# Designed miniproteins, single chains, continued (4): the designs that were tried, part 72

Each design is a single chain, and the fold is of that chain. pLDDT is the mean over its residues in the fold that is shown.

## One batch from the design tools (miniprotein)

Design m14645
Fold by ESMFold2-Fast:
Structure m14645 (fold): chain A 66 residues (1-66)
Amino acid sequence: MYIPSDLELGKSLGKALQNPEVSERVGAAVQRLTGASEETVQAMRDGTASDKTLERVGAAVKAANG
């Protein structure tokens, strides 16, 4: 089983946030699981989030899921 790196997971979440059909639902889940701010989630939607931010969000989601 392939386990994505923190950065790969963060990038995948960023792509999901850029999809208008799931953006609100994924954004709410990211905020709930990681405590990320609306500003961070909006930066991920806009594709302006740094690799450090994406890695941090990915790491937090992995920690929340076990």
Scores: mean pLDDT 78

Design m14646
Fold by ESMFold2-Fast:
Structure m14646 (fold): chain A 118 residues (1-118)
Amino acid sequence: SAAEAAAVEALGRMAAELDAIVARGIAEIRALHAAGASDEEILAVVERTLEEVTRVAERGRAEALALGMPPEVIDAALRGLLERAIARLEATLTELGVPEALRERILERWRAAAERIL
């Protein structure tokens, strides 16, 4: 139906926007790490990226719900997107040699936010 097509397009736009936000955040983290930035500066980028991801996910969820998409379908799509974002961030932090304690702190915050969104 036209409503189903609109809902799929809305989720697709959300996915693309989330991917772009995460890619920008990762690029900024890489640049900061290369410049010898502090853990505090890296965490600030992580927190800002997470806030942007949360806003886009909440907006996309609301739009898809308004279009009549079942909550379980939206939540499954969002879970997949957030799990991929977390995996990309973890891989990047590991590649850059970010200390384990800082990596765990970052990933815990992202997982907690994902649970709050879903």
Scores: mean pLDDT 83

Design m14647
Fold by ESMFold2-Fast:
Structure m14647 (fold): chain A 73 residues (1-73)
Amino acid sequence: MEEELALGRKLVETFKKMAEEEPKIKEIAELLEEVLRAVEAGDLEKAEEYARKAQKLAEEHKELIKELLEKLK
């Protein structure tokens, strides 16, 4: 769990970095932060809800995310 939380924190940091360059990604970064917060609070139902919303937005902005990830590498 601690290792999974560390990976989750890195994912949030990556999306926050992308959001600095593209504001459309900010909502995804915020939703991923809410997932981590809910997991740390033990609210797995809320974590799943936020994760589903983040995944849906990530699919909608898939090409943009791909371009931004290439820039961050």
Scores: mean pLDDT 78

Design m14648
Fold by ESMFold2-Fast:
Structure m14648 (fold): chain A 74 residues (1-74)
Amino acid sequence: SMEAEIEAAVARLRAELEAVIREHGADDEEAQEAVVFRVFQAWMAAHPDASSEEVQALLERMAAVRRELQARFS
């Protein structure tokens, strides 16, 4: 399902952001933004038929994960 594919991308983002925060620190916003952009671009390439609503749902979930990790590592 699309919900499962969004959650898979969110899990990948979480793992990659945690690795970047541990290596570069929570204040390296550029490194974190590069990970978010890479995960988003890969998901868009894999789902060229995704609706605007599905893309928005992915973006909201990704933003929530980033906020959660920034709070946890701050």
Scores: mean pLDDT 86

Design m14649
Fold by ESMFold2-Fast:
Structure m14649 (fold): chain A 69 residues (1-69)
Amino acid sequence: SEEVRRLIEEAIRAAKAGDRARTRELVERAVELIRRHGELEVVREMLKEYQSDSIASSVLHEILEAVEE
């Protein structure tokens, strides 16, 4: 989903800016959409794309863990 990917990219930008509240909001919104529509593969694909980016990888792992519990 383009919306899920956009929310994750916005969360990564917020995290890099040090905006913890915005990052949390965007992560929670992404997790809700992923759970609702079964779009877990988007997170896994992005995790591979961003594996060398420590902040992006951290955000993606947080989303993956939240969705898989």
Scores: mean pLDDT 82

Design m14650
Fold by ESMFold2-Fast:
Structure m14650 (fold): chain A 96 residues (1-96)
Amino acid sequence: GPDDPARAEELLRRAEELAKEGRFEEALPLYEEALRIHEAAAEVAGPDYPGLARALEALAELYESMGEHEKAEPLRKRALEIEINRGLKLMEEGIA
């Protein structure tokens, strides 16, 4: 469906290609849609859902490339929090 995580992955791949070409205005709506899909998935899967961290980091990197530091900061903070929570779970499971 429209909120399918597989669709979000496809959108991120296309957006990353466009961003590498400097086509930031074309990449931005694809990153935003991918984040929306992953945020919807995180409501069901939980806040440490790895797809959400990936989408947040990708959009933050795009905003930084565009000079929009004030928009990138909250996205990076959210992504870092998800990564820290996942790292702590791995340590608790004796994997690290």
Scores: mean pLDDT 80

Design m14651
Fold by ESMFold2-Fast:
Structure m14651 (fold): chain A 89 residues (1-89)
Amino acid sequence: MLSEEEKEELKKLFKEVDKDGDGKIGRKELAELLRKLGYNPTVEEINKLLEYYDKDGDGTLDWEELLALMEDLKADEEALLKEAGIVRE
């Protein structure tokens, strides 16, 4: 689980990639955020992650959905990628 400091840093990054200021991030913005955190996902990997965490089916992640993704990614990146159908080479 993310610490309060990690959540605040993630929230800062969320605001930086949320260029429209609507409180939601799309596939392109999610890719940018993950790259800022040191990940290098492909478009296909981003699409799989978005599909797995976008439980509302609107094609975007809100703050709560992104927080869940990042908490899971921190806890077990390999398990998250496997569940999303992504295989790390």
Scores: mean pLDDT 71

Design m14652
Fold by ESMFold2-Fast:
Structure m14652 (fold): chain A 62 residues (1-62)
Amino acid sequence: MLPSKEFIEGVLYFIRGVIAEKAGDLDEAIEDYRKAAELFKNVDPEGAEIARQKAEELERKK
């Protein structure tokens, strides 16, 4: 079974978030992780929770 469009887009936003985090662009990373969590919500609930936790952790460090 091919992965859903939402899953593929979620992975891309998650990767973008990781890149932004490593670059120190915390605002961009938070937005990207939030978008990934939204996209994963119905197709990968565990991935959605991980992305949400990363966004929340970065917000607490600002």
Scores: mean pLDDT 82

Design m14653
Fold by ESMFold2-Fast:
Structure m14653 (fold): chain A 73 residues (1-73)
Amino acid sequence: SQAEIDRIRAALEEASAKDPALRENLMDWAKETKGLTDEQEQIDFVAEQVHRSARVGREESRRIAEEERRRRE
């Protein structure tokens, strides 16, 4: 939901304020991935991706871990 994305955005802004290197890396990632040059658009994109990953991430991470385990058999 939008409210969840807004909450993630606030958390990212707080984390980025405490770690300037993290802030720079996240903004560079958004710029390289989507060509976004506006700082607010970069943060919005990262928040949306984090929300999407969190929503699917537990099941997807479990699936990836199982696949990786099979490949390393």
Scores: mean pLDDT 69

Design m14654
Fold by ESMFold2-Fast:
Structure m14654 (fold): chain A 72 residues (1-72)
Amino acid sequence: DKLEKEAIEKAVEALEKAAKAKPEKEEEYRKKAEEAREGSMEEALGLAIEVGREEKEAGEIVNEMLEKLKKS
């Protein structure tokens, strides 16, 4: 439960960082961040993974989160 909340928070963080990195996609990525906050962990991770393929820093945050999930 706690770990699932952390994963969602990290997914949102990744999406928000991507929004700041690309101002012209800011609204799109922030909307995805809001969807991630309201969705399941799997949905949040899916959105962050998709955006992380386009944005390096978002991808790094997602990978760190996935490593934490594997260890715990």
Scores: mean pLDDT 81

Design m14655
Fold by ESMFold2-Fast:
Structure m14655 (fold): chain A 67 residues (1-67)
Amino acid sequence: SEEAIRRGLLNMVGLALDGLASDAEIEQLAKTLGITPEEVKAIIDEARKQGLTPEEVYERLLEKAKE
């Protein structure tokens, strides 16, 4: 379901923000969103500096995917 996909992506974003996501998990997140792993890492790094929530990071990743 779309809800299950959203929950899975939010969990992956949360792990990435905590520095617990592997490079393979970052690559899977990037492929799912249609962006590069480097773009995911850049957004996560900036989000950590700003103290963003996983939900706010997810919205930024979706916005990047629209470009």
Scores: mean pLDDT 83

Design m14656
Fold by ESMFold2-Fast:
Structure m14656 (fold): chain A 70 residues (1-70)
Amino acid sequence: DERRAARERVAREIARLAGDEVHAALEAGDVAAARQHLLDALARVREAAETPAERAAADEIAAGVEAEFA
Protein backbone atom coordinates (compact mmCIF):
# COMPACT_ATOMS: atom_id res chain seq x y z
CA ASP A 1 0.00 0.00 0.00
CA GLU A 2 1.65 3.21 -1.23
CA ARG A 3 -0.13 5.39 1.35
CA ARG A 4 1.10 3.19 4.21
CA ALA A 5 4.62 3.12 2.73
CA ALA A 6 4.60 6.93 2.49
CA ARG A 7 3.52 7.24 6.16
CA GLU A 8 6.26 4.81 7.24
CA ARG A 9 8.91 6.75 5.27
CA VAL A 10 7.76 10.08 6.74
CA ALA A 11 7.72 8.63 10.29
CA ARG A 12 11.23 7.16 9.82
CA GLU A 13 12.58 10.48 8.52
CA ILE A 14 11.02 12.40 11.46
CA ALA A 15 12.66 9.92 13.86
CA ARG A 16 16.00 10.40 12.09
CA LEU A 17 15.77 14.21 12.16
CA ALA A 18 14.33 14.80 15.64
CA GLY A 19 13.82 11.51 17.51
CA ASP A 20 16.59 12.14 20.05
CA GLU A 21 15.54 15.76 20.68
CA VAL A 22 11.87 14.79 21.12
CA HIS A 23 12.81 11.95 23.49
CA ALA A 24 15.11 14.22 25.54
CA ALA A 25 12.41 16.92 25.78
CA LEU A 26 9.79 14.40 26.96
CA GLU A 27 12.27 12.95 29.52
CA ALA A 28 12.71 16.52 30.85
CA GLY A 29 8.93 17.04 30.95
CA ASP A 30 9.11 19.79 28.30
CA VAL A 31 6.06 18.92 26.20
CA ALA A 32 6.17 22.28 24.34
CA ALA A 33 9.77 21.64 23.20
CA ALA A 34 8.89 18.06 22.13
CA ARG A 35 5.97 19.41 20.07
CA GLN A 36 8.15 22.08 18.44
CA HIS A 37 10.86 19.53 17.51
CA LEU A 38 8.18 17.30 15.91
CA LEU A 39 6.63 20.18 13.93
CA ASP A 40 10.05 21.44 12.76
CA ALA A 41 10.99 17.93 11.57
CA LEU A 42 7.59 17.56 9.82
CA ALA A 43 8.09 20.87 7.98
CA ARG A 44 11.53 19.72 6.79
CA VAL A 45 10.17 16.33 5.67
CA ARG A 46 7.29 18.01 3.82
CA GLU A 47 9.69 20.35 1.96
CA ALA A 48 11.86 17.35 0.96
CA ALA A 49 8.87 15.15 -0.03
CA GLU A 50 9.02 13.86 -3.61
CA THR A 51 5.43 12.55 -3.87
CA PRO A 52 1.93 13.87 -3.06
CA ALA A 53 1.43 10.83 -0.78
CA GLU A 54 4.48 11.79 1.32
CA ARG A 55 3.28 15.42 1.58
CA ALA A 56 -0.21 14.22 2.57
CA ALA A 57 1.30 11.89 5.21
CA ALA A 58 3.37 14.76 6.68
CA ASP A 59 0.28 17.02 6.77
CA GLU A 60 -1.81 14.29 8.47
CA ILE A 61 0.87 13.68 11.13
CA ALA A 62 1.24 17.45 11.71
CA ALA A 63 -2.55 17.73 12.24
CA GLY A 64 -2.33 14.83 14.72
CA VAL A 65 0.51 16.51 16.63
CA GLU A 66 -1.46 19.79 16.82
CA ALA A 67 -4.54 17.90 18.13
CA GLU A 68 -2.58 15.89 20.75
CA PHE A 69 -0.70 18.94 22.10
CA ALA A 70 -3.65 21.40 21.90
Scores: mean pLDDT 80

Design m14657
Fold by ESMFold2-Fast:
Order: structure tokens, then sequence, then C-alpha cells
Structure m14657 (fold): chain A 85 residues (1-85)
């Protein structure tokens, strides 16, 4: 329902904020904070994918695909940031 989709969207948004935090921390030379933010982003990406699975089971296939695509985009940014650590 709408609550599940909203929770998934907020989870993806939170993952994106962690990636932004990690990118900023690296620019400032704070490798420790960057690593913590990357781990936070990874956890939220996993949670978003679990919510997408629940949405597919509920018949919300199109919205689930959008959440999965957003999580994939953030995962690529996490991988790019990790290469700079």
Amino acid sequence: GPELAQKAARTVAAAALYVIGAEFALKMGDVESAKRDIEGAKKLIEEANELATQMREAGLHDVAAEIEASAEKIRKRVNETEKKL
C-alpha cells in the first residue's frame, strides 16, 4: 500500500544522504567518517531492496522497480566512493 511505498522511498533517500555525507567526508580527508557513512548507505540499500521485494509480493511491481533502480544508482556511487578510500 501507500505506506510501504513511502517507507521504501524514504529509505532510498536516507541511503543517498549517507553517500553525500561520505563524499563530503572524503573531500575533507575524514576517511573514518566516510567509511561509517558508506556502511550506513549499504545497510539502507539492502533495506530498500527488501522493501522492494515486499512491494512485488503486494503486486506493486512498477513502484518496486523504481525503488530497485534508485537503490542500484546509489550502490554505484557507494562503489565509486569506496575505490577512493
Scores: mean pLDDT 89

Design m14658
Fold by ESMFold2-Fast:
Structure m14658 (fold): chain A 70 residues (1-70)
Amino acid sequence: MSKEELEEEIKEAMVLMGISVLRTALSKNKTPSSEEVQELVDKAEEALKKGDIDKAMELVMEAIRIDEES
């Protein structure tokens, strides 16, 4: 099948996994950046619900980067 279709499916799966991991981390550990990470995760879920997979992926990657800096 087309590379574009496969890439979108992979991105969606990565976004869903990233959101799940980040929400689990947020529920167990509080860091100075926890609120910022939570806001980005919430925005990523909204973008995913609207079908904007690229935006959702961008937001999840940003949340992971901020979490790593903590």
Scores: mean pLDDT 77

Design m14660
Fold by ESMFold2-Fast:
Structure m14660 (fold): chain A 61 residues (1-61)
Amino acid sequence: SKREELQERLQRVRELFEKIDEAIKNNDMEAVRQAVRELLELFGLPPEEEDDLIALYKKRK
């Protein structure tokens, strides 16, 4: 169901946020891009927002 799909997606998002934070700490931009791309795909967002999303994550810290 859509509810179950949403719950699974939220869990995946949490895991991807942790991967992004870890990759940023390691200055591994390729890992950051991969995780951000997966995050965008989960929400049906276009891949061209990848750089903007990465910039926002860096500013959050």
Scores: mean pLDDT 73

Design m14661
Fold by ESMFold2-Fast:
Structure m14661 (fold): chain A 68 residues (1-68)
Amino acid sequence: KAEEIVDQAGEEAYRRHGLDQEKNAEYAIEKLEKAKKEAEKQGDFELAKQLQEHIERIKQMLEAMRKG
């Protein structure tokens, strides 16, 4: 389920921003943050944790891209 949400967010980000990797990553993070918040509201803390791990990974990649 978490992987499906991540894949869907990534596809949506790519559809919106294409090869702009920085904007793509930012959009994906926004989508995953919303999904995480919804999981937390439903008491699905395992899903929320998995989504947070993916968010952190994307944020690390984004920071690396910004620093060159």
Scores: mean pLDDT 79

Design m14662
Fold by ESMFold2-Fast:
Structure m14662 (fold): chain A 55 residues (1-55)
Amino acid sequence: SKYEELAKKYGVSPSVVKAMDTLLKEGFSEDTVIALASKFGGISKETAREILKEL
């Protein structure tokens, strides 16, 4: 799946990528999704931003 491909590429769990996509679909801003992924996903804001570009 796209989530598994991005998870392998960026060294995160597929659940983190799926959560980011879900938040975007629920109407959260990109900045908010990046902040939440960094805080709860254990990734840098730079990594979260790159994942969002590919979603």
Scores: mean pLDDT 85

Design m14663
Fold by ESMFold2-Fast:
Structure m14663 (fold): chain A 55 residues (1-55)
Amino acid sequence: MSGGEVFELALELFTERAKELLEEARKNNWSAREMFAAMGALVGEAEAEARAAAA
């Protein structure tokens, strides 16, 4: 698979999970710091998952 395919998959996974994370953050009154830390973790997770799916 090309790097472009992995990027598109990672972006799709991140976008869907980011929507869920934002909803959870609102519901649970997360701090901005917690929100940014969780977003960083999601980026790493989405990239790793997309790379694994491409392998």
Scores: mean pLDDT 77

Design m14664
Fold by ESMFold2-Fast:
Structure m14664 (fold): chain A 82 residues (1-82)
Amino acid sequence: MSVRERVLALLEEARRLAADDPATVALIDRAIALVRDPSASLEEIAAALLEARVTASATGTPAGDAAAALVGEALALVLEEM
């Protein structure tokens, strides 16, 4: 499986966990769109993932913490490609 496919799988799972948090879902959707955009820079993707992770973690919920962990794993994969 490609790094891109792994990142997308992690973000889709994070989106399911964050489903009751519209702010986190919107940021994850933006990150997914950037990962699918061949013109997007790795720096832009990493910044979007960091924002999504911080927002998910700020909820203080178990679902938010789980979503933040998955987004964090996706961010680590993107940073390895930079």
Scores: mean pLDDT 85

Design m14665
Fold by ESMFold2-Fast:
Structure m14665 (fold): chain A 80 residues (1-80)
Amino acid sequence: MEEELEELLRKAGEAFEAGDYEEAAKYAEEAARLAEELGNKAALGAALSLRAEAYEKLGDLEKAKEDRERMLKLMEEARA
């Protein structure tokens, strides 16, 4: 489970570095979903951040904004 999450995050990062932003967003989405199921807030934040950057590269600014706002809420919950 955690190992699968790490693999998805690695694949998302590799796709992003390769300029394959659609693939990066896809792996980041799968990582975010798995991180939610596991209750891993740190990994969820990382996945949302990476997906937001991929969406920005693709020109999908609304989706990027949604992911960034969700990431901010997770940070507020962690310190509230």
Scores: mean pLDDT 83

Design m14666
Fold by ESMFold2-Fast:
Structure m14666 (fold): chain A 80 residues (1-80)
Amino acid sequence: SLIDKALELYYEGVRLEKQGKYDEAAKKYREAAELLRKAGRLEAAGTMYDKASDALEKNGDYKESEELRKISQQLFTQYG
């Protein structure tokens, strides 16, 4: 299912983040967020966008981090 695949991507992201691979971790969290959004799990998608944003911020990618943070805020405010 989309949710099962999102969970796999989330754990891949956690593993990458523990290795200091923040850019790769952010990509996995973003992919998980997109699958959760497609599955209608908007609050969970928002959480994954926040995790991707945090990882990008640790990587120094402030602009992309802010963009994902805004998507997360939209999902929690309008749909959660």
Scores: mean pLDDT 87

Design m14667
Fold by ESMFold2-Fast:
Structure m14667 (fold): chain A 118 residues (1-118)
Amino acid sequence: SLHELLEELAEEFREMVELIKAKAPLAEIRRELLEMAAALHDLAELRPTASAERTLLEVNRQLGELLAAIEAKDYKAAYEHAKKLAETLINNPDLSEEEKEYLAKLLKPILEELEALA
């Protein structure tokens, strides 16, 4: 269901942030980013629009920036990129207002933690 996909997306995002905080090997962080991208592709398949394709392209760009910051060991930049990614996920135009609010509630504890780390 869409709710299950949003919960999966939020959980993958949480796991990614925990790996960044632990300064985990780049390969482990990259795996979590790929799992998040897969969840987003599943979301796009439910509503295959030009808007969904644009969201996937923007997310892929932001994931690239996040990965580059981690590779550079710029953890402050990594947390800022993670925060921007979460905002992009919540503001997905293919989500209803109720779906956006649900995802925002799931991501709220993680966003509060990222704000404290930035």
Scores: mean pLDDT 82

Design m14668
Fold by ESMFold2-Fast:
Structure m14668 (fold): chain A 75 residues (1-75)
Amino acid sequence: MEEEGARLVDEAIAALQAGAPDEKVYELFMKALEAANPETAKLFKEWDKENGKEKSIEFIKRLLEVLAALRAERA
């Protein structure tokens, strides 16, 4: 479960780095979040409804950039 979530995060980071469409990056991140922590995914969906998908995508991209940097630091 955590391992599957981590793998899906890796796919989301790879998609972002490859210049994939925002929609694909969003979908991969949401799948990763649901696999790793369903409660956090629920909270994020509530935030998405309040703030709109465009802001959600911006937040996700920033979060994935931070996660990529943290992974590079640990390597």
Scores: mean pLDDT 75

Design m14669
Fold by ESMFold2-Fast:
Structure m14669 (fold): chain A 74 residues (1-74)
Amino acid sequence: MVEAIYYAVKGQEAFKEKKYEEAIKYYEKAIELAPESSFTPTAYKLIAEAYEKLGEYEKAEEYRKKAEELEKKL
């Protein structure tokens, strides 16, 4: 879906600009629009990295585990 890709791209742009909170919001929106997309495990990993950059290590671990679970199912 074009909308999910749009938010994924915006998340990546925000991440490159070190706007980690904004990146997380965009990736969450991309996942919401396309939860079973092949990009969704990557989006979870990117959210985990963003939380790690923000010092939210417990949330980072949670999202990393979600990415691993989805990769095993694909």
Scores: mean pLDDT 80

Design m14670
Fold by ESMFold2-Fast:
Structure m14670 (fold): chain A 65 residues (1-65)
Amino acid sequence: GAGSTALVALGNAAQGKEATEAKKVSKEALARAAQVMGADEARAREIAEALLKSSKEAGELIRSI
């Protein structure tokens, strides 16, 4: 489902890999997955926005959780 695809995208970005799966899910699903990984609501929104623009920037944000 969208939740598992979002978690895969976050995992790939955290490891410095391309998160191509991020474009297959909604921004809300990406933000929810980031919250599951320990991000607060504001940080989760930043991570979701970054994942849609650049997996590299998102990876840096995820590693700071």
Scores: mean pLDDT 76

Design m14671
Fold by ESMFold2-Fast:
Structure m14671 (fold): chain A 67 residues (1-67)
Amino acid sequence: MSIDDPKFQEEILRGMALLSAGVELAIGASKSAVDEGLKRALELLEQGNRDTVELNEAVKKVVEEAK
């Protein structure tokens, strides 16, 4: 736990590098999967046994705006 410990400094650097790589991967994955996710969510909402008229209309409007 000493800041003056070289091993501690190296462990922190490694953790920060892994975190940065994870953030970059998450950004890339979100962009590539958004279209497929939206289509699946819309189909599930239409087939789902739910009384969510307001949510269904909101999703429909978002999809129509994306056209």
Scores: mean pLDDT 58

Design m14672
Fold by ESMFold2-Fast:
Structure m14672 (fold): chain A 62 residues (1-62)
Amino acid sequence: MLDEDELLSLVIAHAFEPDEELREKLLEALKTAPREHQERVLALARQLGDEELAEAIERVIA
């Protein structure tokens, strides 16, 4: 399982160079992550302006 720092690193990587495999890896890891990590990852995606990733994250954590 990915820790919080690894999850945040994937969000940053996707924002700089969008990649579907990277996105799927992040979303799969988020399904089993603590809620606080899920919320922080979502906040970071929004701050970086990655709207599509933010919407995908919201769907997974809902």
Scores: mean pLDDT 80

Design m14673
Fold by ESMFold2-Fast:
Formats: sequence, structure tokens, C-alpha cells
Structure m14673 (fold): chain A 81 residues (1-81)
Amino acid sequence: VISKATEEEKEEAEKVGEEAMKKELEELKKEVEKFIKENESKEEPDESLNAAREVGAELRAIGVGLDAELKKLKELLEKKK
């Protein structure tokens, strides 16, 4: 049920998982940035534009936090050996 994969195959699967998560976060960032860009040309900025900018800032903060946590986890794994 869990794959009887080699060490190399397990390492590849982990990398693919990490890349997939980062790709999802990056897609969300791009979607928010597109919304901001399309709406910033409006005659008057509405409440939704301000909300989108706040969400964009949160997504950037989450991305930085995720990278920091992943680095921290890798350091803990290295320290164990």
C-alpha cells in the first residue's frame, strides 16, 4: 500500500510534493496580482481591490513562512544524524 520504492524514488516523490504545493501557492499569487492589475485601472478603487491587496500580502507572507518552516524542518532532519 505504501510504495516499496527505492530511496531515490522516495526522494523524487517528496520533491514533486513540495513543488506541487509551491506551484499552487504561486498560482494563487498570480491570480490575486491579475485581479489587482485589472482592477487598479478602475476610475475609483473599490473595497474589493483593497481586500485583494491584503490577500496578496498574506499570500506572500505565507510563502516566506512556508520556505522558512521547510528550511527549519530540513535543519532538524540533518541535526538528527
Scores: mean pLDDT 64

Design m14674
Fold by ESMFold2-Fast:
Structure m14674 (fold): chain A 98 residues (1-98)
Amino acid sequence: MEEILEKLEKLTPEQLKEAARKFVEYVRDELIPKATPEQRAVLESLVEQLERAIEAGAPKEDLINLFRSLLAALEKYMTPEQREEFLKKLKEILDEIS
């Protein structure tokens, strides 16, 4: 996760917003449907907060803090196998940002 956060900090505000949008889409489409009811409530709340911050044009620091919160929540509830697949997908999203 530290490596991912470091990469996010090096993005422009525009690139960070694009990464955040793609990350939100991935979490909603792939992770939330497979989550337990307890996990789902937390993830949906954090995803909605991140979406609102993107739409409001929040500062880069605020977006990174919301990313950090969402990543921490995901790590807490994931198995090692799910974490590996998640990190791979997140790296793919970051690599697509131009």
Scores: mean pLDDT 77

Design m14675
Fold by ESMFold2-Fast:
Structure m14675 (fold): chain A 57 residues (1-57)
Amino acid sequence: GELGLRLAAHELGLSEEQVEEIVAALEAGADPEELAKKYGISAAQVIGAAELVRTWA
C-alpha cells in the first residue's frame, strides 16, 4: 500500500513511482538482478522493497 511504497522509496532513495515500477515488474516475472542494475541498487534491496510494499498494504 501507500505506506509501504513511501517507506521503500525513502529506504532506497527512489521515488514512489520508481518503487511501484519495480514491484509491478517483479510481479510480472522480471529478474531482481536486472532491476537492481537499472535502478543502481542491490537485488536484495529490490526484493526488500517488494516485501515492504506487500507487508504495509
Scores: mean pLDDT 79

Design m14676
Fold by ESMFold2-Fast:
Structure m14676 (fold): chain A 78 residues (1-78)
Amino acid sequence: SKRELILQAVGAVIRAIGAEIEGDYKAAGDYYKEAAKLYLETGDREEARKLYEKAIEMYEKVDKEKAEEVRKEMEELL
């Protein structure tokens, strides 16, 4: 259901914040990207955009190629 997808997205955001606090920017980026995709599936494009931007920010700290890949994905989907 839409509610279950939103709860999964919120869970992914919580994991992303935890990873970010620990300095695991790759894991943080992966979790923010997961949350963005879940919000996109529910039709919440604005929340998805914000989470994609957070994922890109995380990846830019550790993997510039991955950051560019995710930026292109965001532009194609949003």
Scores: mean pLDDT 89

Design m14677
Fold by ESMFold2-Fast:
Structure m14677 (fold): chain A 73 residues (1-73)
Amino acid sequence: MEDIEKKIAEVEKKEAPYLTPEQKRRLYRLGRDFVRGKALLGEPLTKEDIDELIKMGAYAYRGAKEEIERLKK
């Protein structure tokens, strides 16, 4: 939803100056792997899971979102 995208943009602005490019890539992979793990176990992604990804950071959420979109193919 658009509200999630706005929240992620705000989180990114707050986090970006505190994270190195390598840390951003690692967080992205963590979010991606979390979604893959859930899919492999046959577990659905819940709202609570999405909230936890947002707490992990904007980059983790982005990794998760791209993996969700890829799995829809």
Scores: mean pLDDT 78

Design m14678
Fold by ESMFold2-Fast:
Structure m14678 (fold): chain A 93 residues (1-93)
Amino acid sequence: NATEIVAEALGEIAQKAFDKGYYPYGLALAVEASLTKKYNDPKGAIEYALKIISKIPDKEFAIEMVEIILQASREAGLDDAAKLAEETLEKLK
């Protein structure tokens, strides 16, 4: 359940990154979505995704993507991951 929620969120973010022309970031996130489904590590996937998103040069877009991670973390019941996403938002603002 948590793994599916996180994988779907990472896939959504990857597609939005591709649509914006941020291909390397989108590819990294799409790969991570597949890996989290295979290894059942939704927390590790979120930690990695937040690092990748934080490197995107479009700050406004990066904030929107972290908000998707925060929502997915809350829906998945991953309290530590949600806190990390909140801390990432504060650093980007």
Scores: mean pLDDT 88

Design m14679
Fold by ESMFold2-Fast:
Structure m14679 (fold): chain A 58 residues (1-58)
Amino acid sequence: SAVEEAARRRAAELGLPEEAVDEAVATAEGLGRVLGLDEETQVRWAEMILDTEALVRK
């Protein structure tokens, strides 16, 4: 999916493991389902989750 591809790309840029990708995708797609968000918004949410994870893991 576009969400998964965007999450993998952002995680690679940030040096995050596959675990972080899986969590970000699951969360963004879950929020999309609950809130009725479009795919572009889900991509943005996945990227924001990974940006936050990169800060927390430092």
Scores: mean pLDDT 82

Design m14680
Fold by ESMFold2-Fast:
Structure m14680 (fold): chain A 107 residues (1-107)
Amino acid sequence: PTFRIPSKEALLDGFGEKEGEAVYLAQEAIAAMARGDPERAVELMKKLIENGYEDIARASMAGAAEALGLDPAEIVSLFKQNPEEAARRLAEAARAAGATVEYDEKS
């Protein structure tokens, strides 16, 4: 699967400054996971949850899991209990699936 990352400006224009920044951080976390950097993905997702964007974080984790052939509910549940293990499973699935990341625009 290919994970497409919209430009930060496009997300800010579409969702507003605060929510657009949160969506962008969630997409960057998915990109980090797909590139084999689960530690960075965990850092970004924890930041989202701490800033009150748990719904965006959950939706992003569920979407990535589904795209990679994993159970979205299981990954979301695992992320709450052990975020490092959830990110590791997603990164391993991404590598096995040959996942790629594309940015729509240069920011």
Scores: mean pLDDT 78

Design m14681
Fold by ESMFold2-Fast:
Structure m14681 (fold): chain A 84 residues (1-84)
Amino acid sequence: SEEDKKFILTASKLIREAADAVEAGNREEAEILATLVYMQAAIAKRAGKEEIAELFKQAADAVLNGDVETARELADKLEEIAKK
């Protein structure tokens, strides 16, 4: 659905912005953005979207661990899912 695509794309954009913040050394900004992604994961899980929730959680975890590469790969995967 269009709403599902928008939801996934919104989370993907937050993940990319968080990864950029990590790379720039803006830890506080990265933590705030990761928190927003965790909130999106909780919303997805309550909506029964377990796979999407798990990907959001993994991306937020990657951001908090400073793993920019994994965070960006997960954002790419989410964008691919949203296109289908």
Scores: mean pLDDT 89

